# Ledger of designs, part 69: designed miniproteins, single chains, continued (3)

Each design is a single chain, and the fold is of that chain. pLDDT is the mean over its residues in the fold that is shown.

## One batch from the design tools (miniprotein)

Design m10536
Fold by ESMFold2-Fast:
Structure m10536 (fold): chain A 65 residues (1-65)
Amino acid sequence: MATSARMLMLALATELELRGLAEFEFRDGRIVVTLKRVTPEARELLERIDEAARRAGLEGVEVRE
């Protein structure tokens, strides 16, 4: 459990990037994730990022491939 939803969102997005699965950026109150590999692991992390982003007051995650 993260100290704040925003920190959790950033930690999960960073984990995706460190695993070489995606890149991320923040745009217009949304986190944008560009997938390098479409895997079940990447999908699970994206769902967690979306939930954390919404809890942080953002519109969720935008996914690009």
Scores: mean pLDDT 76

Design m10537
Fold by ESMFold2-Fast:
Structure m10537 (fold): chain A 71 residues (1-71)
Amino acid sequence: MEAVLERSRRLAEEAKRAKAEGDTDRARELQRNLEHLAALAQQGVKEGWLSEDDRERAREVVRLAQETAAF
């Protein structure tokens, strides 16, 4: 989960930058990738295979996807 969270943070930053620059196609691609990681993180939480620390990281990934979509 730590690597997934780091990648999610990078994708969120890049998507926000693309939106600010008016690169709609790039922003959409990055947002889709971030939402895919959020879906995988959510799946791990529901299936119960994640440790407590990884569940916290999974929640952060989902939050990043939601915040980036609202940006």
Scores: mean pLDDT 80

Design m10538
Fold by ESMFold2-Fast:
Parts: C-alpha cells; sequence; structure tokens
Structure m10538 (fold): chain A 61 residues (1-61)
C-alpha cells in the first residue's frame, strides 16, 4: 500500500540520520530515489529531498 511505502521511506531517512558512514548514507539515498521514481508518490519525493539535505549537511561537516 502507499502508506507502507511511505513508512519504508521514513525508515530509510531515519537510517541515513543515524549513520556515520557516508557510503552507507549514499546507498540509502539511492534507494529512496529509486523508490520515489518507482512509486511516483509526492510524500516519498519530499522524504527523498529531506534525505538529500541531511547528506549535504554531513558533507559540509
Amino acid sequence: SAEEVVERARELLERIRASTDLAEQTRLLQELVALANETGLPEVAEITGEAARVLAASLAA
């Protein structure tokens, strides 16, 4: 269901936030991008954008 897909996207975002490994964060972001493209759900796209911002902040540190 769409709700289950959105929950999966939120779990991926939480894993990105918890990770200290840039390679892992990048893989998880790629999975979110694929999920957004596959499902076309606006909420997944929003979560993917948030994940990209988290990764950008990690790169700036």
Scores: mean pLDDT 85

Design m10539
Fold by ESMFold2-Fast:
Structure m10539 (fold): chain A 85 residues (1-85)
Amino acid sequence: KPTPLELRFKGNEAYNKGDYDTAIKYYEEALKLNPEDAFIHLNLARAYEKKGDYEKAIEHYEKALKINPDFVMAKAGLEEAKKKL
């Protein structure tokens, strides 16, 4: 049984290799185990940005901020992603 932390680690490995589709799959699996993890939503948003899916990126940045309103990295990412739309 993989933990959310192990799934995030695998997602980060895929992300660092430029395999954003695989990164998204691992982050989504982590999110199923821990739906209210602001960091997983941040990771999903960044992976979607790398794919040019700014609508999905915005959705996940907004979810991260709903969970943690003081999440500076998610707020900065949201503002930047909105400029691409």
Scores: mean pLDDT 88

Design m10540
Fold by ESMFold2-Fast:
Structure m10540 (fold): chain A 60 residues (1-60)
Amino acid sequence: MELEKKFAEAAIKEAEVLMKNGRLSDEARQLLEQAKKALESGDYKTAYNLALQAIREALR
């Protein structure tokens, strides 16, 4: 739980950096918003996976 939370937070932070640099599409931004919502609800696995999808979308 704690370790999964840290991984989810780290992935979300990386996606936020990509968003700040204008690297996220509208679809990737929506995935990031869903990841943040999952993190707030304690669903760390879903938050991590959604954040990774947003990062992958930004990487083409």
Scores: mean pLDDT 81

Design m10541
Fold by ESMFold2-Fast:
Structure m10541 (fold): chain A 60 residues (1-60)
Amino acid sequence: MGAAVPLPAEEAPRFAATVGMVLEGASAAEVARRLGISQATASRLIRRARALLAANGIEP
């Protein structure tokens, strides 16, 4: 079980939404477009979401 790292209030909902989108197979560009963020930020959130899912035995 990985350590729960608190996200800034503005990023916490985006991270939760990113986890859901990753489960649907969304790309960084799609996440960036849906959340209105940069693709670099979306890529970072997706990598974090995938790491969390992989740690829990879930493949997106």
Scores: mean pLDDT 71

Design m10542
Fold by ESMFold2-Fast:
Structure m10542 (fold): chain A 87 residues (1-87)
Amino acid sequence: MSLLEQIKELVDEFVANVDKLSEEEAKEIAERILELYKKLSEEDQKQAAEYIEKALTRALLENADNPEKVAMIIKLGKYISEEMKKL
């Protein structure tokens, strides 16, 4: 499995299970995504970033009626975005 495919699977797992994840578990998934992201080519990093952005936007819309989960998604999305900008 490619690094890009592993990132997509982790992102899909996060979106599918966001209603069942603790903040700590969600952060662990985010940190794993970032570790894989650092190993990608610049082209694959752009694809991963776009996939992550689209998936987080979808998760926000699907959980719009759950303010706790919305806050967690925003917090983790900001964390991932800020860490990716440092690379």
Scores: mean pLDDT 81

Design m10543
Fold by ESMFold2-Fast:
Structure m10543 (fold): chain A 104 residues (1-104)
Amino acid sequence: PVTITMPSEVKAKEGETVTLTATASQPVGTDVAWFKQKPGQAPQLLIKNVSTRAPGVDERITASGSGTSYTLTIKNLKKEDEATYYVKNTLTNTWSPGTKLTIE
């Protein structure tokens, strides 16, 4: 089975740029989506097909990747960006364990 690995926690400061990295155990192509989950909320789709921003998602959020390495970049960090971020392989419905982003 394909597994996706991410750091458990990333700490950053307000106003900085952060890059979250996901590593797949095998090449996953374009079947990559990024999700954001805040406590008490449903997971929100941010990015589909590696780099396509979902409607209503802030332009500060971008993503890229190929093969086994995929990144989500958030520019000009705000306290609102504090959340757990997940990657999903949309072909296999495999979820990453997620990265908790904390802002100071």
Scores: mean pLDDT 87

Design m10544
Fold by ESMFold2-Fast:
Structure m10544 (fold): chain A 81 residues (1-81)
Amino acid sequence: MDSLGVTAIDPASAKVGEAVDITVETSGPAEVFLDGEKVATLAPGTHTVSIVPKEAGTHKVTVVAATADGPYTIEIDLEVY
């Protein structure tokens, strides 16, 4: 059973001021954070979350899903230029 996954990031290389779409598949409720700030709350299923980077550099996307064994976390580094 798929618990949590990030299945696409488009575009793969991020630019300041341009939207990056992140596709998340989750079997339970999940929350998405950009640099520690909550940007989305997700129900079970497949969701596309759009983020617009404000500054160049490495930004951290964190996805946290509730599971029977506690929170399950995926971290992704976005390189922005």
Scores: mean pLDDT 75

Design m10545
Fold by ESMFold2-Fast:
Order: C-alpha cells, then sequence, then structure tokens
Structure m10545 (fold): chain A 75 residues (1-75)
C-alpha cells in the first residue's frame, strides 16, 4: 500500500479503471476523512463508471493538505 494525496489517488483510480476495469480497488484514508473514504468505496462498488465518481471525490480532497490516502489494487 502506497500513501498518496487525494489528487494522486484519483489519478491512480482512473489509471486502474482504464487498464483493468475488473480490478478491485480498496481506498483507505485518515479517520477524519471517513465519510469521504466510505463514499469512494461505495462509488467503486458501482463498477467501472463508479470509479470516475470515486476519482472525482478524491480530487475534491486534494485541497485538504496533510491528508494521505492508501490505495490497494487487486487484479
Amino acid sequence: MRRMDGGEAAEEVRRVAAEDPAARIRVEGPESMKGLVLAVAEANAAGPEGRERAAGLLEQAAGLRGEEFGLTVER
């Protein structure tokens, strides 16, 4: 698992969605961002089209400095 900011996490989600739409993506974040992390997980569960929504949510968090996200991809 690599720690990254919201913008980096959004790009990684989009990259994985483009390369392997069937891959499962797990996103983890700080407890202060639990609501955002849950929304990202829900969007990812909606399938490939939901992943663009998940990336958008992570991009919104990119302005929140000091917050880092962990991303795990299962292929």
Scores: mean pLDDT 66

Design m10546
Fold by ESMFold2-Fast:
Structure m10546 (fold): chain A 58 residues (1-58)
Amino acid sequence: MSDEELFKLSLDDAKAYLLGALGGLDEIDRELVARIRAARSKEELLPLRREIEALGAQ
């Protein structure tokens, strides 16, 4: 999913997408889940998405 596609989603749908992506990775710390849930805007989700991508890209 591109940043443009993420920004076209509602905040709740964007959070659901990132939580699903994180859930597909084993051994993820609860900190990322808490940060995704605490985000108040899609802009706050961008750095979290980058962290998830960095974990999945290795």
Scores: mean pLDDT 72

Design m10547
Fold by ESMFold2-Fast:
Structure m10547 (fold): chain A 118 residues (1-118)
Amino acid sequence: NEEKIKELEKKIAENPNDAQAWLELGKKYLGMGKYEEAIKYAEKALALDPNNAQAYATLGYAYTKMGDYEKAIEWAKQALALDPNNAEAYAFLGLAYLEAGDYEKAKEYAKKAEKLRE
């Protein structure tokens, strides 16, 4: 992970407008449980490429882990508006509703995510 982060930092230094490199950096920090940094880098990716469904999904997951379920649901819906078959966006939406106590919606979206992964 540290090696890959250094590779991504070098890539960004060479091309600061590489939206994909910013997104991959955000995903690495997300995997490390560093949610505020993940949000910062995913927002940078989104500023460079506003149609990046993966950036919206990364934001949705990070906000879910931080307990901001309203914001998580908002970002997951934006990911689905760009890519209606994004299984990860449905999974994050299901998790956000589960944590918010809406078990019926949580079940519906979790089932949708599972079906799309099959």
Scores: mean pLDDT 83

Design m10548
Fold by ESMFold2-Fast:
Structure m10548 (fold): chain A 55 residues (1-55)
Amino acid sequence: MLTEIVIETARREAEELLGPEAAEEIEKRMREMVKQGAPLSEVAREAREWIEEKL
């Protein structure tokens, strides 16, 4: 499922760069965006921007 792949990929990247707490936070944020009907491209972009801001 494409949605799960996008979420898993971003979560794994966040965990590697920022740790498991950040990975949990970004997963929650991404799942909420998907629930609100955001397109996957926007979800992926938001996750990337959030990770970059935390660095």
Scores: mean pLDDT 81

Design m10549
Fold by ESMFold2-Fast:
Structure m10549 (fold): chain A 65 residues (1-65)
Amino acid sequence: GTRERILRLIGEILRLIGEIEDLRREIEEARRRGDEERVRRLEAELAELERRLAALMAELRAIPA
């Protein structure tokens, strides 16, 4: 039902937030090392995860009250 769908989406969102936080940490480490190529690759991956998060948040908001 709707509650089960909401709980599933929340679980997916929380996992994705964790992945984004880990990736941001990796970007900072790459920046400290001056690895500009790795920073660019990780920033592209971050953008993809942020797009996925936005889609999940939109799906959650679209569920009727």
Scores: mean pLDDT 86

Design m10550
Fold by ESMFold2-Fast:
Structure m10550 (fold): chain A 87 residues (1-87)
Amino acid sequence: MIEEVERLGRELVERLEREGLELAAEEVRLYTRRLLEYLRKNPSLSREEVEKLLKDLRDFAEQAARFERHATEEQKEARRALLERWR
């Protein structure tokens, strides 16, 4: 469970960084960290719930990448400012 999320998160971040999507990579890194904190507090989640969380992580990464590819510089700066508050 936890190892699967850590592995997927790492793979997604590496793929985004290779594409030059630094903002999306940082968003996925933060999302993965929060998800891992949630999983450590909820160790009795079912396999179906874990599979949903893995899907949600993949979907989030795709949405973050799409945002960065199409966003204006002003929109990217606003997003970076928001992420700094979530650290």
Scores: mean pLDDT 84

Design m10551
Fold by ESMFold2-Fast:
Structure m10551 (fold): chain A 71 residues (1-71)
Amino acid sequence: NAKSALNKALFLAILGAPVEEVIEWLQKALDLFKKEGNEEATKYVEKALEAARSGNLDEAAYWLQKALDKL
């Protein structure tokens, strides 16, 4: 589910996993939140995805935590 995908992405970002793995789980979470209609979580996941694509996992983790707080 969306929350599980989000938690997985956060764990990987904190662990310093390859950015490709973080991006994969963020994409999964984004798709699921869009289907659920959770607009606030979707916005934060999009910010996390942008940060991860820029190679900034610390910023990605920050936005991931914000998305989790909206669940």
Scores: mean pLDDT 82

Design m10552
Fold by ESMFold2-Fast:
Structure m10552 (fold): chain A 57 residues (1-57)
Amino acid sequence: MKIEAVLIKLEPVNGKKPDMEIGKKKAEELLKKDEKAVGAAVLETPEGLYVAVNIAK
């Protein structure tokens, strides 16, 4: 089975920079919306915060 990773950049909300709690909530929402989503993680990079979602294909 092939797994595809999708990276989603977190944007500022109401002028506040995204933090790990916002990232965790986004990851939980993405896992609930797609039945093929097998995992999600929040990635902190120098360029910003991302959510990585692993989708089974």
Scores: mean pLDDT 73

Design m10553
Fold by ESMFold2-Fast:
Structure m10553 (fold): chain A 71 residues (1-71)
Amino acid sequence: SAAARAAAEKAAEAGAAGDAETARKYMQLSFDNAGPGAEAAAANERGAVAAASAGDMQGTLYGAKGSQLSG
């Protein structure tokens, strides 16, 4: 959804600024706006966008794995 996308973009901005806590907050908001059925399919990309914007190679890998653990 547009709301989920906007939240993911704010998460990426916060991550790029080095504010991991704010980035995680907006990434969670993005998942909430995506809805339960959409979350499983889209969470991987949203997490990867946030981590990649932060320049965090470890975070990118962990985000992908965390998405699968979330279901």
Scores: mean pLDDT 58

Design m10554
Fold by ESMFold2-Fast:
Structure m10554 (fold): chain A 86 residues (1-86)
Amino acid sequence: SLDDPVVQLEVRVALAEIRVAIAKLIYKHKKDYESAIETLKQAQDELERIRAEAEKVDPGLAADVQRTLEGIKNELKKLEEDLKKA
């Protein structure tokens, strides 16, 4: 149910993943690297909070969130390098 702490964390993960998708659409269509970087950093911060909370209740979810965070770190590095070349 939505009152389940694990389900609440999964909903927060889904919302953070939507934010990552929005960031990718921003730089793809608008080439607005600064707004895309800001949006990805917001998603990263939320996912880091979710991972810390998930470690206490669902280590499997924490591991899944950690993999997503690694992907975001790689995307941020790429966008920051692209911004320096612009």
Scores: mean pLDDT 85

Design m10555
Fold by ESMFold2-Fast:
Structure m10555 (fold): chain A 72 residues (1-72)
Amino acid sequence: KAEELRKKINELIDKALDSIDAGDVETARKYIEELKKAVDELEKIVGPDHPAVKFARSAVAGLERLLAAAEA
């Protein structure tokens, strides 16, 4: 299950970036919310100090920053 979550997290990061690049703020926001949920699930399995969780949390923060800039 952790491997499936890692694949889903990577896919959601790519989809969020593509949506931001396309100017589709609403779709980007939905993918970021799905990403947050997937990261929360991964954290419950592997713990908050796992490198994959730390990476994914950093990616969420970066995507939220890009989304905020795109909305401005």
Scores: mean pLDDT 82

Design m10556
Fold by ESMFold2-Fast:
Structure m10556 (fold): chain A 87 residues (1-87)
Amino acid sequence: MAKELAEKTVNLPKEELEKLLEEAKEALKNLDKETEGVVSEEAKEKAKEALELAVEGLEAALKGDKEKAIEKLTKALELLAEAGRLA
């Protein structure tokens, strides 16, 4: 479940959270290139929103705001799953 994965994620070591944040930022930066001609506009929009929420959630986790991190990451995982279904 998305919430359970988000809760597990916020308890990862700082080094792992930093790696995930870098990966999420890179994915967001490269989203247009990675989805070019492959996915619907709706799927791309949901993927972008999911990645933006993942970045916000991981930044909150690194700052120690676990409640905000879990909320943002849960929503990100749900939207990413929806984007994958629409692709």
Scores: mean pLDDT 77

Design m10557
Fold by ESMFold2-Fast:
Structure m10557 (fold): chain A 69 residues (1-69)
Amino acid sequence: MLRELVLRIVGEAIRAIGALLDGDLEEAEESIEELRELAEELRELGHEETAEEALKIAERLEKKLEEAK
């Protein structure tokens, strides 16, 4: 479970970065939202530190998205 969630978080982070580089703001926004949902799922499972790291990544990506709009 945990490993699968972490891999999905990494995948969504990579997708968001790629979308931002390509100027696909809608795809970036969607990937950031999925990243936040996965982080919340980690928190529900008791993986607080990993959830905090995922949220930090989402926050940084969201800031880049805001700058690109």
Scores: mean pLDDT 82

Design m10558
Fold by ESMFold2-Fast:
Structure m10558 (fold): chain A 56 residues (1-56)
Amino acid sequence: ELEEKRRRIGEALAGLAEDYVDQGNIELAKFYADGVEELGMTELAEKVRKKIEEKL
């Protein structure tokens, strides 16, 4: 289903953002977190952004 595909894409983008946080690439991590929010997954984007703030 289209909604399930969007959710999986959002989860993949969130995973990429978290990987970039772990690598210390905060700029790319923020870019992918913004992508999650653009998909309408605001709570997931907020969770990723909170993790980014913990590394700063």
Scores: mean pLDDT 80

Design m10559
Fold by ESMFold2-Fast:
Structure m10559 (fold): chain A 65 residues (1-65)
Amino acid sequence: NGKKIAEKIVKEFEEEIRKLDDEKAEKFREALLLIKQGKIEEAIELLREAELYDVVKYIEKLKKE
């Protein structure tokens, strides 16, 4: 469920998201939209391009439960 994954990411990284520059914040928002659409692998690649590796690791953990 992409919507639940996106919700958990926002909650976990709330403080970190507030500290992102505009470019990284834009890529993060695009990645959240991709996750909500079920395009999780595309979102992970976008997050890696933004160097948001902690978020990538968290998503990978959620996929493995």
Scores: mean pLDDT 82

Design m10560
Fold by ESMFold2-Fast:
Structure m10560 (fold): chain A 68 residues (1-68)
Amino acid sequence: MKFLATGLDGHKLLIEGLSEEVGKKEKVKVTSLASGEEFEVEAEVLEKLSETELIVNIKGIEFKATKL
């Protein structure tokens, strides 16, 4: 499953492999839309806002993630 995530600093990420489970930490593939750089990082779902929107934490930065 893919999500488009936007951070408080305006960073936009494509996240792949994230489940919709609040409190779960898992390795996801992240692509920076600014640079095109890909990495695997640990992400945690902090909150489910709606059927299509989550708040996720990646390395101490919170992102609003929208389901694609």
Scores: mean pLDDT 80

Design m10561
Fold by ESMFold2-Fast:
Structure m10561 (fold): chain A 65 residues (1-65)
Amino acid sequence: MYDLKKAEEYYEKGLEARAKGDYDSAIEYYDKALEILDKAGAPESEKFEIEINLGLTRIEKAIAK
């Protein structure tokens, strides 16, 4: 069994960091959540929302430059 709760905690931390404009921390937390899910063999459907938020956060970081 993989630590889905830990992946969820990282995702929530990423959302909080993004809301604060801390895009670097948000990206790091989203990457950690996705790493846990990837190692667990989670289906794409479980990762999709995190991947979308990661992509949007990268765009937000680029335009906030």
Scores: mean pLDDT 81

Design m10562
Fold by ESMFold2-Fast:
Structure m10562 (fold): chain A 97 residues (1-97)
Amino acid sequence: SKLEEAEKIAGEAGDRVRDLLREKTGMSGWEADRVAGEIRKALLEAAKNPEKFDEYVKKAIDRLKALGEQSDPVGREAYEEAAKIVEEAAKKIRELL
């Protein structure tokens, strides 16, 4: 189903963000998993609520940008790259709807 495909896209985006944050920011595995979970949840909620799609996606991106602002320069770049991963996943999910 379209929702199952959206869940796969959201999961893959979460995994990519988790791995990126662990490699580039020194973030612990549990913290990276938590951020990945927040992203997966936001993307899946966007897919379930098309009328509020942009709001859910923006909330996830704003959260990553806020974390980047509190980080060193390498961490900031990693969070900016993570935001791009979320934007790409959101575009793919929107194409399913």
Scores: mean pLDDT 85

Design m10563
Fold by ESMFold2-Fast:
Structure m10563 (fold): chain A 94 residues (1-94)
Amino acid sequence: DDLNKGMTAFKEKDYEKAIEHFKKAGEEGDWIAWYNLGLAYYKLEKYEEAIEAYEKALAIEPKFREAWENLGKAYEKLGKYEKAQEYFKKAEEL
């Protein structure tokens, strides 16, 4: 399936191929695929796209600690430190 194909591509550091498969799996309702899409965008330093993907994962599964933590990391990379700290606190409170 597309989630497994995306994970294989991600492990092989083929982030563009991983993005293609994770997008498809996420559109089919897989919040884990949205989260992994965010990770792949983050590896490519596409932080705004990573944020959008993490937000889509959190819209489905708001108690996913790792997504809040990585949302904070992406905001840090954009120099938005105040927002980053807010999201790190959300992750810590879960």
Scores: mean pLDDT 90

Design m10564
Fold by ESMFold2-Fast:
Structure m10564 (fold): chain A 71 residues (1-71)
Amino acid sequence: AENLLKKGIEAYKKGDYEKAVQYFEEAWKKSTDPKVQAEALRLMGDAYYKLGKIEEAERWYQEAAAVEKQL
């Protein structure tokens, strides 16, 4: 899952936000580590924000915050 986060971050830095979302979603769904899950959800929010999908970005930020509160 951490390797998927790195691939997503690389895509994000290149401006490929849709591909970044795909990698972050895979990292979230395949990880059993809550810290990796929270980071993937937060980064998914960042990528949706860059795509102009503000409501989706806010939803993913709230999901990340909910996971982080359980840490």
Scores: mean pLDDT 83

Design m10565
Fold by ESMFold2-Fast:
Structure m10565 (fold): chain A 82 residues (1-82)
Amino acid sequence: MARLLAAITTASRADAEKVAAAVRERAAALGAEVTVSITEQEDETILGVSVLAPDRAAAEELRRALAADPHVRKLFARIRPA
């Protein structure tokens, strides 16, 4: 198993919810468990994502999906053995 931890900056709560929905859908398809948190700031919204994936390949697929998401302005992500 592998753990993906990500902090994602979006322009709005609506964009953060779209990213969260996309991550949840991909995680479900990969058999991964996902927890998200949304924190609104004055000029941006931060989405925290924690994923427990069955393997490193699934975690890397989710990281790549986040990096490719047009609603993501900034991504900080780490993958660790779990």
Scores: mean pLDDT 86

Design m10566
Fold by ESMFold2-Fast:
Structure m10566 (fold): chain A 71 residues (1-71)
Amino acid sequence: VELAREALEEAIEALKEGKEEEARTYLLGAMVELQGVNPEAQALVQEALRALDAGKVEEAIEYVERALEEL
């Protein structure tokens, strides 16, 4: 869970800095770490990735923040 928390926090910083590819890498890493451990947080990370793919950076940040609350 610590690795997922760190990855999600780094994803938020990357998103705020406009580093969307780095953020995507962190989100994918968090999704792997959450697999089978926290399905609610994992679902929120998947929503963040979908928002990123749609160019909705602010929505992506909100989903990542919600995923952190589920940890």
Scores: mean pLDDT 83

Design m10567
Fold by ESMFold2-Fast:
Structure m10567 (fold): chain A 98 residues (1-98)
Amino acid sequence: MEELPDLPEFTVRVTLLGEEPEVLEYRIRVDLSDPLGLEIAEGLALIVIGVARTIAINTGQGVVVEVLDAAGRVLERREWPDGEAIRAELARLREEAA
């Protein structure tokens, strides 16, 4: 077991909403019960969320990001229904910071 650790696999699934929905899947292996593995997974999730948000803003399309375990169960789900909603929120935050 120690010489050949089999890390648990999970999938980050990004669905681009629009006229032709696209699904992108990224498979990663980390131990979520280990603090370092959890921190790596959180860092990756933030990067994926940032990319998905950027796509939604630039295309005006909605985006759904899901994290699934090895059995295909959804552990986390975040949704941006359209890029205008995100742009409006960013504009509001910018005004608030002024």
Scores: mean pLDDT 68

Design m10568
Fold by ESMFold2-Fast:
Structure m10568 (fold): chain A 80 residues (1-80)
Amino acid sequence: SLAEELREALRAGDLERAEALWEEIAEEMQKLSEEERARKLAEVLEAVLEALPDMDLSEEEKAEARAALEKAIAELRAKI
């Protein structure tokens, strides 16, 4: 899945591949209903959350990103 590929690209620090995958995901989401888009975005954000411990970020930046991602995922899942 594109979400799994994005997770691996982020873990590897391959930002060019991550950007290309994000653009492909964004184009795919434009073709979806609002509910399907919320599900897909939640799946993608969960993949980013799973990659977060392995990313080249400070522990403070990781904690802030984790909190923001968890909140966004909860809000998206509440819409489904």
Scores: mean pLDDT 82

Design m10569
Fold by ESMFold2-Fast:
Structure m10569 (fold): chain A 77 residues (1-77)
Amino acid sequence: KTISEEELEREIAEALLLMLYSLAKKTGALSEEEIEEIEELIREGRYVEAARKLAEALKKAGDEAGARAAERVAERL
């Protein structure tokens, strides 16, 4: 019952995605359509696609730092 480095990195990336998404949702950076699309991808376990969609949405909202963070998360998934 030990977590491997690979498993730990994936779990951290998933947690970071969910945290970034939650923050973006709270700040109003996402449209209703973007929220629905990202939530559906997360529900389906398509975290890479969800992270990329979040990055695109944050870029459009002017959150360059959030967009870069989401892109890095996508690369680790």
Scores: mean pLDDT 81

Design m10570
Fold by ESMFold2-Fast:
Parts: sequence; C-alpha cells; structure tokens
Structure m10570 (fold): chain A 97 residues (1-97)
Amino acid sequence: MLTLGEALALIEFERYSQGSGVVTAEQWREMMKTEFGENPSDEQVQAGIDHMDKDGSGVVTAQELLDHMRESGVFIDEAPLLSDEEIEELRKNLESL
C-alpha cells in the first residue's frame, strides 16, 4: 500500500503529466510550486530531474518518482506524515462535502 504522501504525489504526477506517464522539468517546477509552496531555481529543478531520471530521457516516469521517494524520503520529509487524528479530521471534512 502507498503512503499518503506517495499516493498524493502519484495523483499530482498524473495531473501534471496529463496522462503521458512522464513529467517534464516545467511540470516538475509547477508541482513543487503548487503542492509544496516552493519556488525552485532552474538548477534545482534540473538536479531533481537528473537524480530521478535513471534512463537519461530528460523526463521522470511515475516508477522513477516512487523509487526516488522510497530511497531518499524527500517527499515524505516535505509532506510530514499525518497522524491518525489528522486523517480522521480529513475524513470528516470530506464527508461534509
């Protein structure tokens, strides 16, 4: 089973990839801005892509993103794990919609 952070990252990955199964450097930058409130430099975006892009394609696949998250913990640290209490509050809020 995916962690909440991994599941959210995959949902946003699919959103930014627009069904292509890959994320470009520009789509990665937009994801970082929208999801994490960060404004990464071109060099930071390129370094992130290069680190995850194991095949040298210049894009990141969903599998490469998950492998990076699991090995580095970067997204887990940037999106702190929700407590059971916070998850229950989210469920209550979703049920009220």
Scores: mean pLDDT 63

Design m10571
Fold by ESMFold2-Fast:
Structure m10571 (fold): chain A 82 residues (1-82)
Amino acid sequence: SREELLLQLRIEAQEIIKLSKDPEIAKKMEEVIEAFEAGDLEKARELYEEVLEELVKRGLISEEEAKRSLEGFDKLLEQARK
């Protein structure tokens, strides 16, 4: 359901925020959630990819982990389009 997808996204956002400890990353994750709730799935994906790129740049996650996270997010977006 939409509520289950949103809950999954919020949990992931909290983990990313805790990992980064960065107010700008926290703000961008809130923007991902807002875009998702608004049905702007393209904007949600772009913002989420930017977050993952920043986490890789900072050495907080690997490029492989970022790729897997983005693939998981793409699947979540496909479920949201139904």
Scores: mean pLDDT 84

Design m10572
Fold by ESMFold2-Fast:
Structure m10572 (fold): chain A 83 residues (1-83)
Amino acid sequence: SEERRRLAEGALQAFEDAIEALKNGDKKTALRYLIAGAILASLVDPEVAELFLKAIQALDEGNYDEAIKYTKEAAERARRLLE
């Protein structure tokens, strides 16, 4: 469906923006994009919620490398929804 595709595209873009913010150490901006991506992706793939929670936990612990890892996994999940 077109709605499913648009939600997945929005989630992918949000997660990609979150990865850039994480690489720059911008926790506040990364959190906003992670939340946006999680909301959009959860409407089409509820398993993304687990990856989102892992990314947030890593951010809370100051572990940007792990937050990037889980955000990339969420982005890959969203990308598969477009295939």
Scores: mean pLDDT 83

